Designed miniproteins, single chains. Designs and how they scored, part 12

Each design is a single chain, and the fold is of that chain. pLDDT is the mean over its residues in the fold that is shown.

## One batch from the design tools (miniprotein)

Design m388
Fold by ESMFold2-Fast:
Structure m388 (fold): chain A 90 residues (1-90)
Amino acid sequence: MEELLELAKRFARNLLELRVERNPDAAPEEVEAARAKIEPIAREFAENANEEEKELFFRLANGELTVEDLMTKYGATESAARSALEVARR
């Protein structure tokens, strides 16, 4: 559980950092509000994630998934798939 929680926190933080880098004009208040939600969201995910969601998360962290895998197997858009892989590699 703790390993999944720490991984979820890191992923959420990296995702926020990536979004800020791609949109530097984002309102500081919105960025801070999103940052404040990282720990509660990561904790909720770690406590409630099913086996399929855990497998996806660990496979992303281990570099086992491609953009095509995320689009075809998990229904992600190309933009979402590329962002997930970028976040996982940080």
Scores: mean pLDDT 75

Design m389
Fold by ESMFold2-Fast:
Order: sequence, then C-alpha cells, then structure tokens
Structure m389 (fold): chain A 98 residues (1-98)
Amino acid sequence: METFDQLLKKAEELFEKGEYGEAARIYDFLGRVYDNLGRYDEAAEWYLKSGIAYLKAGKYDQAARAFENAAVMYEKSGDTQKAEEARKLAEEARKLAE
C-alpha cells in the first residue's frame, strides 16, 4: 500500500501533467481516509482539492460531490463558515453540469 506522502506526490505529479481526473481520485481517497480517522478538517481540505481537480477535468458532477463532502467534513469539525463556502462551490459546479 502506498504511503500518504507517496500518494500526495503522485497526485501532484498527475495534476502537473494535466491528468486532473486521476489526481482528483487520489485527493478524494485521501479525504475518505482522513474522514475514517476522525480528522475532519484535513479530510475537508483533501475533498476541496479533489473538487478543484474535477473542475479542471470538466467533471462537474464529481466536483459538486467532492465539494459537498468537504462541506460535511467542515460541519463535523465545527467550521460552519467553510462548510457554507464549500456548499456554494458545489452549487456552482452543479450549474456548470447543466
């Protein structure tokens, strides 16, 4: 199994190469891992990076889902303002999918 540092480096390399969809999948995986660890603030940051990468890939439905996951994580961490910002990003991504 790859370490978090190896996964992060791989995601950064994929993002640099324009492989945004693959980078987004790794960031999404990191978000799920940190959620399972109860580290909700870090999980939210990974889901935000996943959403941004999906937006760059033109995968707007996946971007919206990633931003929704970030909002849920921020609510679990008690950061209501960042949760609202993440929900706004999800709504913007959904509008682009239409």
Scores: mean pLDDT 87

Design m390
Fold by ESMFold2-Fast:
Structure m390 (fold): chain A 82 residues (1-82)
Amino acid sequence: MKTVKIYVNGELVLELKSDGEVTIDGNTITIKGKNIVATSQGFTSTFDGTITINVPEDAKITQDGDTITIEAKGEEIEILLE
């Protein structure tokens, strides 16, 4: 299972979990699969398909095993669902 954690100004704003494919290409993270679970303060959603996350160019992306961490500072993160 892969986990993607998104932090903005040090606060965890979104957590995504999937047993599907997760790819990092520059500042774009793509999650493709079934039963992708997205959790954000007070709500949870489940998706089948593709989630694409575009982060600012100065955002820090790190991967430690099955966990991908995105850290952004005062900037908007774009999330696209297909």
Scores: mean pLDDT 77

Design m391
Fold by ESMFold2-Fast:
Structure m391 (fold): chain A 79 residues (1-79)
Amino acid sequence: MAFEELRADSAAVAPLTPEMVKLAEEHGVPELARIAKRAPEDAYATLLHLAVILAVSTDPKEREAARELIDRLNAALPS
């Protein structure tokens, strides 16, 4: 199952902790929650990277790039 493959991948890149997910939500990234619900397997690595950037980033340019990527990813997801 793709879920088990996703679990293995998350072990390699460190899984999202409840704390990180909460921080992403609190920092105003409801788009990440929507994308994760629609296609967690297809977007997991990108969502993980974006969550880290938005939770920890000290550079507004990185935040802008993360928002752009969220928009592009949401538009690219299959219906």
Scores: mean pLDDT 54

Design m392
Fold by ESMFold2-Fast:
Structure m392 (fold): chain A 66 residues (1-66)
Amino acid sequence: SVEEIGKEIAKKLGISEEVGRAAARLVRDEGLTPEEAGKRVAEEFGISELAGRFAAALARELIREE
């Protein structure tokens, strides 16, 4: 689920579960690329675009392995 993927992203990257959930939702449910999802997450939560992109890229990998 998006909740579970978000929690795993948060644990691996040391970021909040809210940020992880947002990245997972944008990639899984809205089909955004890691670049697009990462930029939106960075803008919404005030983190770096690089951090947002790492979160979104990890979300994509976790979704593929489901």
Scores: mean pLDDT 82

Design m393
Fold by ESMFold2-Fast:
Structure m393 (fold): chain A 79 residues (1-79)
Amino acid sequence: SIREKIREIEALFEAGDIEALRALVRSLSEEELRALLEEAIRLGNEAAVAAVAAELARRGLLTEEELAAIAEFERARLA
């Protein structure tokens, strides 16, 4: 499930296993990455937002709507 993937991302980030984290997000489809970004923002999970957004950006797939949502998440986090 999407929530299980977020927990896996969080666990790898906490473990400091950046190579495994990168391999995980690179293995995911565009549809899975978009669903993960939406859920990570909803849950306030910074590590998952950062990892998924970076992979979508690397693939050239970040939309203007997703960039706006990420910007709002960052503003809310800093407030």
Scores: mean pLDDT 82

Design m394
Fold by ESMFold2-Fast:
Structure m394 (fold): chain A 74 residues (1-74)
Amino acid sequence: SKEREAVRLLIAGDIAYVAGDFETAAKLYEEAIRLAKQAGNEELVQEAIDRMKKLAEEHPEYKEYFEKLIEKVK
């Protein structure tokens, strides 16, 4: 299911983030948002967005990436 896959990607993104692989974490969170939105799970969409927001706040080079992503998921 898309919901189960979105959860799996969110966890994989968290693992990448803890490992310091922020580029991989950003891509995994973006894909998790996409699949969660397709699954209609708004709570999961918000969880993945919150991960991306934290990444952008802690690593400002991802801020523009995050802003563009939020426009796409409206």
Scores: mean pLDDT 85

Design m395
Fold by ESMFold2-Fast:
Structure m395 (fold): chain A 78 residues (1-78)
Amino acid sequence: SMGPVAKAKSLSEGEKEAIEVVALRLALGVPPDETTRAALLKLGLSEEKAEALVAFAREHLDSFDPVTHPKELVEIAK
């Protein structure tokens, strides 16, 4: 469920879309690559936020938790 992302009032629409892209890739077991980072930057994320989301996805690719990870992605994107 993407409920925590949708309810995050402090995030821009681009930041919400970026979190959804990362969360979907994690749920599907798809490792993030340079095209993922480029897409996050195009959605308006800073270099720091884009790198943090990509790093989180790489770290948790084999241990995705659909309950906690969306909330953690919101905190990173803030």
Scores: mean pLDDT 74

Design m396
Fold by ESMFold2-Fast:
Structure m396 (fold): chain A 104 residues (1-104)
Amino acid sequence: LKEKAQTLADYLSGKKPHMTDKELRQVLTPEIKNLIEDALNEVAKTDPSITKEDVNNFINTLKEYKWNFSLAIPLTIEKKLVGAAKITKMLDAVIAKLKKAAES
């Protein structure tokens, strides 16, 4: 869990410049997916502009392996959200949760 959480956090934050679909499948275990969902639900509780649809779109984009390092913000989510600020806030929450799990 810890190594996979750190690897994904590094990838999402841009510290790890590339990850293949196979590598993404290896790190996106049920435990990692639960951490991502928890982080998104936590940020949605503090920001009423972040909806259940926004959370679901973020999760689905990661599950479809549409994450691209050169496009740090998932394009599929960007088209469904009202702006980059919401995407950045959700991404920061996910990265923070993954880093905390890697350190524990």
Scores: mean pLDDT 69

Design m397
Fold by ESMFold2-Fast:
Structure m397 (fold): chain A 89 residues (1-89)
Amino acid sequence: DIKKKAQKMIDALKEGLKRSTEEELKEVMEKIIEVLEQAAKEGDKEAGELAKQLRKLLEEKNYISAVILLLEYSTKDEELKKEMLKLIE
C-alpha cells in the first residue's frame, strides 16, 4: 500500500513537472507531504522523516531539491526502482 502511494506521488510529480508553474508544483508537493504524514500516523517512520525534510525545503522555496529528494526516496526501494526504470524506457 505504501509502495502504491509512492507510485501515485511519483506520477503526480512527473505530471506536475511537465505542466507546472511554481505554484502548481507547490500544490502537488503539499499533497504529497500530506500523504507521507498520513503514512507516518499509520506507523511509517521513514515517511514521517521524509515529510519533515520536504516541508523544510518548501519553507526555503527550494522546490527542485524537494522534487529530487522525493524521487531519490522512491528509487531507494528496489522494487519501486525497477518500476521507475521501466518508465524511462
Scores: mean pLDDT 66

Design m398
Fold by ESMFold2-Fast:
Structure m398 (fold): chain A 62 residues (1-62)
Amino acid sequence: MEEDEKLLEELRKKAEENKDDPFGLGVVLVAAASYSTAARSAGDEETAKKFDELVDEIAEME
């Protein structure tokens, strides 16, 4: 959904802002994982996959 895409962009931006703060990155990672789980539980597998991809992107950050 369009709203989910905006949230995804905001979380990605927060991850970039916190790339030098491991704790901040961890908080954003947990948020993205939680949204993925919520979307999957609601039957929105496509949105869940988008948040899963964000989780992977954050996990690859230093």
Scores: mean pLDDT 78

Design m399
Fold by ESMFold2-Fast:
Structure m399 (fold): chain A 71 residues (1-71)
Amino acid sequence: EEEFEFDVEVALILIKATIAMNAAKRSGDEEALKKAQEALDLVDQAIAETDPEKRREYLRKAKELVDEAMK
């Protein structure tokens, strides 16, 4: 179930990041756009990472950035 939980977390972050990026583009909020893009980069790193602990760290950081981008 760890892989399923990981996949769900990834999907949720991707959805939130997409919403945040679209909102930032409409408002011209460059800081929010940058945070959303950084979160997507961290998700890509998490997917490529084979160490479960490092994967969780990447996802945790991505969640923080997405939440900041969404305000």
Scores: mean pLDDT 81

Design m400
Fold by ESMFold2-Fast:
Structure m400 (fold): chain A 100 residues (1-100)
Amino acid sequence: SEKEELIKKLREAVERLVEIEEKVVADPNTTIEQRIAMGATVTNAIIFLWIAEHNPEISVEELKEMIELLIKQLREVAKMLKETNPEAAAEIEALIKELE
């Protein structure tokens, strides 16, 4: 099912984003603003996953819209991290490609 595949992608994205956030928070070169932006994006991804798993009436179109919103947020965070934490930025860019 396309819906099941999209929910699986969101779940895998949440797991990877939590790991990336831990690296960002542990890096002394990241700013408070960058840490907040990363945390907000992870929180939003968790909320999207919760909605996807707990709303049986959710459409494939709504799931795609949530994924596109997440991709937009991820692009902004990756741009912020590019100079201070290029490894985390690269991991986020790789995740964006997998979600597309």
Scores: mean pLDDT 88

Design m401
Fold by ESMFold2-Fast:
Order: structure tokens, then C-alpha cells, then sequence
Structure m401 (fold): chain A 89 residues (1-89)
């Protein structure tokens, strides 16, 4: 139990850090992306929101291991969006 809860908090912290970096870059760079990359970023945002919803459902059920896995996927989606935003000129 303790190890699974610790994994959840670590995943949540990492996802939060990725989200903070994403929000900064989105504000600065989103409008500078070509339309195709803007669409990719929006798709990744939608994916991240769906994964956050699933993580919350697992957390409320006490399934911290599955909640952590969803948050790890949120981090990956946000990191891909960050990479796209960093490619803006």
C-alpha cells in the first residue's frame, strides 16, 4: 500500500511540473506554431484531460497504482506537447 501511494504522489508531482512548463510555453508559443502542430497540441491536451479524469476515478476507488499509471501517461502527453511548442519559431 505505502509503495503504491508513494508512486502516485511521485507521478502527480512529475505531471504537475510538466503541466506548469506546458502552460508557460502554451501562452508564449502556441500562436507561433503552424496549424498542423497546433492541431497536434490540442489533441494532446484532450488526451491529457481524459487521462486526468481516469486518474481521479482510480484515486477515488483507492487504486493508487492505476491512478499513478494514468498520471504517467498525462506526463508523456504533456512532454510531447512541450516538444511541439519548443519547436515554434
Amino acid sequence: MKEKLEQFYKAAEEAQKALERFVELYAEKFDKLPPEKQEQVLKLIQQALELIGKAQEYYEKGDYEKAAKQLEEVKKALEEAIKLLESAK
Scores: mean pLDDT 85

Design m402
Fold by ESMFold2-Fast:
Structure m402 (fold): chain A 68 residues (1-68)
Amino acid sequence: MSIEELIELLDDPDPEVRLEALETLIKEHKEETKELLKTNKRFQDAILRLLSDPDPRVVEAARELASL
């Protein structure tokens, strides 16, 4: 799955889909994810939103991703 597709899945209504997208970004796209966290405001805003997600597993994965 491309990084662009994974970023779209961060807005999915299913928390399992959001969780898998975050975990895949951390495991398979770490370098691109680190660059997006530094340079891309829309990606930064998406991750900040996920830090307040109603699913605690999504919040934990978003915290891990934000710490890259």
Scores: mean pLDDT 85

Design m403
Fold by ESMFold2-Fast:
Structure m403 (fold): chain A 91 residues (1-91)
Amino acid sequence: SPAEAALETAINNLRVAKEKSPEAKEYIDKAIQAVNKALEAVRRGDREAAIQHLEEAIKYVNEAKKKASPEAQDYIDAAIGALRVALEALR
């Protein structure tokens, strides 16, 4: 689905961001956990749970952005964009 593809894109960008910015690791790991929960909710057909986990992921990604090195910023921004696409697909 468009939501699943966007969530997978977010995870891939967050993994790259984590490699480039270990100082943002805590928030990136929390964001990846929330995205995985959103993905499982999408697979179950639970749109409300998926949206809640997605909003949690966006909060953690924004915290990661504040901690991240310049090298990770583009990947974090790409992840935020993908999470917004997933959220719109679920609304």
Scores: mean pLDDT 90

Design m404
Fold by ESMFold2-Fast:
Structure m404 (fold): chain A 99 residues (1-99)
Amino acid sequence: MEEAVRRAEQLAREAAAAAQQGDLEKHSQLVKELVDLIAELLREDPERAREVARAAAEVITDAHYAANDPTVEPVPREELVRRTEERLLGLAAERAAAR
């Protein structure tokens, strides 16, 4: 579902912007909405949930690299994307199990 990918990317961008502005409450709420979206997909299409989580992870990672000096970033982009994807999927699995 292309719409789910676009929604996840939008939520990730808005969450990154909220964090950069110091609005931690808005950041937390947007991350919750992103995790809830992925959790719903995990119940019906786990493969699609991974695609959506990866798309969100790439947006989050790119925002991190844009905000930080790339000459001092010790972790490769690919590794940060992988870790972010795994964390989003883990949070989504917890939400899916919690009902």
Scores: mean pLDDT 78

Design m405
Fold by ESMFold2-Fast:
Structure m405 (fold): chain A 78 residues (1-78)
Amino acid sequence: KERELVALYVAGMLLVVGAVISEEWGDLEGARIDVLAAAEIARELRERGAEEEAEEILRYVKENLSEELAKLFEEKVE
């Protein structure tokens, strides 16, 4: 199921990119929706043993999103 994990990782990263764009446009609701969806994907990656991929998504969130959205992501992944 490595292809499914890669697809999941790519989807998670694209959601974080969507959140970055939404936050830059001032669409906080859109950013929150994308962050929560990305967190669900990161959690699923962890449950399937893809911890490195989940950590990469978290790192991208911390580097590119506001402190508030990064916090929301971390709370959801736990």
Scores: mean pLDDT 84

Design m406
Fold by ESMFold2-Fast:
Structure m406 (fold): chain A 86 residues (1-86)
Amino acid sequence: GENGKLVTDFYLEAEEKGDEETVKKLEEMFKLLFEALKAIDDQEKRLEVEEKVYKMIAEGIKNNKPIEGIEEAIKYVKEVLEEIKA
């Protein structure tokens, strides 16, 4: 819950500041996450994946490495999508 709010607030701040790179990477991540969640039939697994993604980004933000956190989240979501398709 809290991680999701932190990520959303960070996205809105990036938009307000005109940080186009951060906005674009977060939007790419959100699109991949949406596709992954749509492909998962188990509600518990959907929640686990969503929470892990937001936690990765939130930790990146807290460590002043938001781009690295977003890239880790993208990598994780891609791995989840590969596992679902296997």
Scores: mean pLDDT 85

Design m407
Fold by ESMFold2-Fast:
Structure m407 (fold): chain A 69 residues (1-69)
Amino acid sequence: MDLAKQGGQLRDQGDYIGAAKLLIQAAKQALKKGDRDTASSLYKSAGNSLKKAGKFDESKKLFDKADKL
């Protein structure tokens, strides 16, 4: 089961909070594999989803985390 694909599907359905949770989990899995580029992209996608949900502070933290990778 691909967490990044599931996150994208929830985002398309308007569940931005659910999408962000799955995308954060996918990013953590990518980091465990040493794939910082994929993790960075996934954190940015999660940040964009939280931004659409009005969670601006949480969104900023995810963008800051992505930029450090």
Scores: mean pLDDT 82

Design m408
Fold by ESMFold2-Fast:
Structure m408 (fold): chain A 84 residues (1-84)
Amino acid sequence: SAEVNAKKQLAELAKRLDKAKNAQEAEAILKEMEQLIQAVKSAATREELTSEAIVYVGYVAEHHPNKDVAEKARKFLKILRLKR
């Protein structure tokens, strides 16, 4: 289903974010995450994807070795939490 595909795409974006080398790459991936979540027609699935993204992005914000990538993740995490 489109919803299962969206969850798989979010997980792949999370893997790419974890491997991001700089702030520009992180920002591009985070924008793709936002677009993926916003494109979902089901409000319930959108809420689930937002909750999963908070976990993935939160991990990167706290643990990423590149401080610029972690900072982009922290800013996006604040945005995701406001949309809950």
Scores: mean pLDDT 87

Design m409
Fold by ESMFold2-Fast:
Structure m409 (fold): chain A 94 residues (1-94)
Amino acid sequence: SMERLREALERAIRRLREAVERALEEGVLSEEEAEAILEGLRETERLLREGRSLEELRERARALAAQGAGAGLKGGAMLAVLAEAERLLRGPPA
């Protein structure tokens, strides 16, 4: 359901935000890199509130994953976010 997808994406955004803030505190990310990722997260939340299509949300999640990888966030957290989103888009196995 769209509601479950939204809740999962909101949780993923929250976890990623916390990871970005931690990476900034630990000196893994620059302030500029952290702000760029946080801007992307804010835009994703805006799209969720506007009721944008699942395809648009999925493409945005991929863009954020690519941006996080480029910013030195090793793929674990970003892959977890993307995997969770894809799992929910597919629903339970038939």
Scores: mean pLDDT 63

Design m410
Fold by ESMFold2-Fast:
Structure m410 (fold): chain A 107 residues (1-107)
Amino acid sequence: SMKEQKKKAIELLEQIEELIVEFHRSVREGDDDKADEYVQEIQKKIDEIEKIFPFFGARLKQALSAVIATYQAYVAGEASMDAFTAAVNAFAGLIHMVRTILQMEYD
């Protein structure tokens, strides 16, 4: 049902909110292997959201691509930690907004 699909999407969004915090921590601590694992798990969860809500999934993929690009630039010495943190915060804000919309419109 639509209600069950909404619940699944909300659960996936909550999991992404936790994973992005762990991703940011791993990058800050210089643990690139863990950072890459967290990015892969976030990508998988966004793919599941896109199957339920294609518009939201596409927007989340775009925002994650910006985070990944800034992370790669940071590792290469071409971007500051502040720039990377700003990209992470923008992505986290989008996740929170999408979860809020789903909780409000479909209950």
Scores: mean pLDDT 89

Design m411
Fold by ESMFold2-Fast:
Structure m411 (fold): chain A 92 residues (1-92)
Amino acid sequence: SAVVEEARERLRALAAEIEAALESGELSEAEAEERGLEGMAELLVELGKAAGMEELAREAAERAVAAARAGDAEAHRAALLELKPVLEKVYE
């Protein structure tokens, strides 16, 4: 649960940072979306490391980001399902 709580706090911090940058005009909507995707991918890889499944998490995160950029909802869902064992292990 500690790893999940750390990931949640990091995600909250990332969301606040992106929101502030959007309000200030420092980021466009497209740049904010890209920053969010990169931040989520990094968090998923960190969860994978904690679960002992770093390579699986990295490959699945890369596929999820690629699918999201392409607007492919089915491919995105499939990639997220590959992360299920990582999330189950980390959450215990």
Scores: mean pLDDT 79

Design m412
Fold by ESMFold2-Fast:
Formats: C-alpha cells, sequence, structure tokens
Structure m412 (fold): chain A 91 residues (1-91)
C-alpha cells in the first residue's frame, strides 16, 4: 500500500513540485519587501499565526525565515509551507 502511494506520489512529484515552487515564488514576489522589514519569529510565534488563520502574516514570517537560513531541509520546508499558505489564503 505504501509502495503504491509512493509510486503515485512519484508520478505526480514533478507536477506538484513545479506548482508549489511557482506558488512560493509568487508569494515571495508579493511579500518580499514586507518580509525585509520583519524580524525572524520563533516557531511558537509562527504556530500562533497559523492557529489564528493569519495566513498573510505567516507567509511574511516564513519569507523572513527563508532569507535567514542556510539549511536545505528547512528551506525546502519553508517553500512548501509558503505555497500551501498561499493556496489556503485564496480559498
Amino acid sequence: MEELERALKEKDVERLRELLLKLAEEAIEEFEEEAKKREVLSAEELEELLRNEEYEEAIVALIARLRNTDDEVERNGILAAIALLKLKRKE
């Protein structure tokens, strides 16, 4: 079952990756100037923004964090989170 789910995910991974990267890039372009003015928030402060459905502020905070991290795993996680929050904001 997990192997089948993995095969399905792998088949769609390139399409999903391109979509998520495009959404993240659009959000970064929209909020980059605001993010430059922001201090890097703690994980707890970011989680509070998400709980309060403050998706725009959460996107800005994530872009600020992205600018201040060199960890590839964290950068990839932040890009995915930005893309998902941009989708949620449009709903």
Scores: mean pLDDT 72

Design m413
Fold by ESMFold2-Fast:
Structure m413 (fold): chain A 91 residues (1-91)
Amino acid sequence: GPPARLRLSPESATVAAGESVTVTVTNLGPATVRVRVYLDGELVGEAEIAAGASASFSITPTTPGTYDVVAEGTNAGGARDVASATITVTA
């Protein structure tokens, strides 16, 4: 079946606590993917992204620290891809 291929942007960001950062998932694969985006294991959002398209997710962390952003995508053929980024939250 067709491969799944994702890009997550930015790969790293620094924001103040209570400020928002926009994370964009781009589908670089030839088939529509169902994407879930997680912040440190907690679901932030979901989208279906067509081939060559992007979806944006706004994240507003309230606690200082370093957090992993993970985007997981699966296409109808069962192919999967995972992209990750890091957000550093300042006081």
Scores: mean pLDDT 88

Design m414
Fold by ESMFold2-Fast:
Structure m414 (fold): chain A 66 residues (1-66)
Amino acid sequence: EEEYQKALDELFDLGVEYLKLAVDLVIDRKEGAPPERIAELEARMDQVNKEIAEVEKKLDEIRSKL
């Protein structure tokens, strides 16, 4: 159960990071941020999405053993 809770905490942290990046992207687009800044935020969001998918896969594996 420790591994399950740890994976849930990791998923929660990644979800919060993703939401913060999404908010920053909306604000920066509205404020007319340079294309490089927008691209950087989008790349980071893509990275976090991949990390979320990995943690979700791990959670599914743990759940299948329950």
Scores: mean pLDDT 82

Design m415
Fold by ESMFold2-Fast:
Structure m415 (fold): chain A 82 residues (1-82)
Amino acid sequence: NLIDKALPYFNSLVESLKNNNEEEANKAYNKLLETVPEEYKVDVLALLIKSEPDPKARELIKNYLQKLNNDLSKEILKKINE
């Protein structure tokens, strides 16, 4: 399913952010976006973030999305906070 396909790239994003590796975080995020069809991106990414058990990892991802400051990142952040 889409979650199982996206999960490795989501985990790479989390690991890269924990290591302050912005280049690898951007690569992982782009792979995550390539894996999920446009119509499901907001719902799938919001679900992955909300399902992350580590609250520190969730904050790192939210900060990353806030820094991106694009339409997609704003919609994901809105969905997480609902």
Scores: mean pLDDT 87

Design m416
Fold by ESMFold2-Fast:
Structure m416 (fold): chain A 82 residues (1-82)
Amino acid sequence: SELDELLKGIEEALKKGDLKKLVELIDKLLLKYGEDKEAVERLLEIIAKHFDTEVSEKLVELLAMKLENEGYEEAAEILRKY
């Protein structure tokens, strides 16, 4: 599925430290699947695992701020609903 391809791409971008690709893929995922709670939870779990942390309000806010700083304001707004 496109969702599975996006999540795999996000995991690869994280492993490579490709921050530009990472935020582009997160933006695409949130714009298409931002109302799908399970899709957003899978996204947050991938990021949490990469940084050896847990899914938390702090992680959500840090990610939302990164999206906003890179110009993805709509994606940041969607993510902050979680």
Scores: mean pLDDT 87

Design m417
Fold by ESMFold2-Fast:
Structure m417 (fold): chain A 61 residues (1-61)
Amino acid sequence: VVERSPEETVGALLRATLTFSPEQVTAALKAADENERLSVGGLVRKSGLSRSTASRILRIL
């Protein structure tokens, strides 16, 4: 389900893209959007990002 406002999503994306590539951020968000658990392990498995990168993206979001 979608719980955040569009403005909040854009803000989170902007902040994440200042730190990470747009591809990494997009992959992490798609993994989360699949109703997968928003855990570092879940993001790593779905997006292929490193654990530390996924953790930092999740922290920013």
Scores: mean pLDDT 61

Design m418
Fold by ESMFold2-Fast:
Structure m418 (fold): chain A 70 residues (1-70)
Amino acid sequence: SSATKLTFLIEFVKIAKEKGVPKEEIEKASKEMLELLLAGHSLDDVVAKVTAKSNEKLKEAILEAYKKAK
């Protein structure tokens, strides 16, 4: 749902900030994930695609946000 997608993005930004991910990396990842979601990709597909190429801290933040949004 749109509410689940929005919750995921909000939680991702919060968790990534708490983990000390640089602001520029958070903005880049948020933009990429938002663009994929707007293009019609499922949240599951977006999480899988973006985590596959993310560094460890960014990957952890994405996965924690995904668990919280479910």
Scores: mean pLDDT 87

Design m419
Fold by ESMFold2-Fast:
Structure m419 (fold): chain A 74 residues (1-74)
Amino acid sequence: SKRRFDREILAGVRDLVLAVLRTILKREGYSDEEIEKLLEEARRGVDEETLVKKAGEDNLNLMKRILELEEKLK
């Protein structure tokens, strides 16, 4: 179905965006543990300030939109 196809595409795009964000944060000197914590905090909307400053607002906003679309497809 189209809904299943759209969900599979969104999952692939999410994985790509996460890979890019992890790569950027590693170059900025964050550990794998710190990166996972920042991504989890961004998902919950608790503390995004450091992630926005280091990874860029557009990438964070794209991730949020992908997560919102995934939630709508559940």
Scores: mean pLDDT 63

Design m420
Fold by ESMFold2-Fast:
Structure m420 (fold): chain A 91 residues (1-91)
Amino acid sequence: AMSPEELAASTRASMAVIKAAVMETAYKKGKASKEELLKALEEAVRVLEEAIETLRATGSTEPAVQAEIASLEAAREELERKAKELREELE
C-alpha cells in the first residue's frame, strides 16, 4: 500500500494528466491555441517529474509504488513527445 505522501504525489500527477487532457480537448474543439496546449503539456510534464522524484525519494520497494513510478514515467514520456511535436510546429 502507498503511504500518504506517495498517494498525494500520485494524486497530483493524475490531476496534471487530466488538466492536459482537458486542454487537448479544448484545442481540438477550436477553444484553445497551440500555445495554450503546449503550456498545459509542459506543466503536466513538470508535475509528473516532481511526482516521480517524490516517489523515488521515499525509497519504497513496494510493488505498488514501483508500478506507479513506471506508469508515471510512461505518461511523462508520452506528454513530452506531444510537447516536442507542438514546439516543432511553432518554430
Scores: mean pLDDT 85

Design m421
Fold by ESMFold2-Fast:
Parts: sequence; structure tokens; C-alpha cells
Structure m421 (fold): chain A 69 residues (1-69)
Amino acid sequence: LTPEQIAELGALARRILPTLSEEEAEALQRAVVLSVVTGDPRPGLDRMAELAPPELRAEVEALRARLLA
């Protein structure tokens, strides 16, 4: 992952985090960290797709399309 891709992943995660329970937020944070450590955006994106509120799901799918192209 490039620094710009990490920044985009983190920015979207920060928008989702306030909508989640404490347990969901911890799960999302772990998945994003795993993506950064492994260089694979899929763990973070998959967790965001599962946990994101409906109004942010289109943004998750748009980010997935950009990072997995």
C-alpha cells in the first residue's frame, strides 16, 4: 500500500468508527492495522463493507474499486 492509499483507508475508517459499537470499532481498527502491516487492503475493506452504515457503503465500494484495480 502507498502512503496515499493508507491515508484514504484511514480517512474512511475514521468516518465509520463513530457509528459503531466499541466491539465493532475494535474489530475495524484491527482489520485496518492488518491491511497496513500486510500491504493488503482487503482485510480493512472487507470489515468496512460489513460494518459501514448504508450512507457510507457506496464510498467503501468506490475505495475498493480504486485500491484493487
Scores: mean pLDDT 84

Design m422
Fold by ESMFold2-Fast:
Structure m422 (fold): chain A 90 residues (1-90)
Amino acid sequence: SEELMKEIFRLALEAVKAIEAGDLAAAEEKIAEMEELRKKLPKGSKYEEVASGLIEELKKLLAEVKANPERAKELAEELRLIIEDAEEKV
């Protein structure tokens, strides 16, 4: 539903903000919440595809920031723009 997608986008932006702040544990919690909300979306829907993409990109960002903390701001900013663009199209 549109309401579930709004919540997923909100959590995605909160996860990015947590990563920028160096709070990787908070980011992991937000990603876990997104996974639970994704399960409530219809299987094979465009919303499920968008939610799955956001979760995958956040997991990649988290892994990369753990490996290269100096890139956290750069990588988080790139993903934030992707999330904002995706939200405008949904």
Scores: mean pLDDT 85

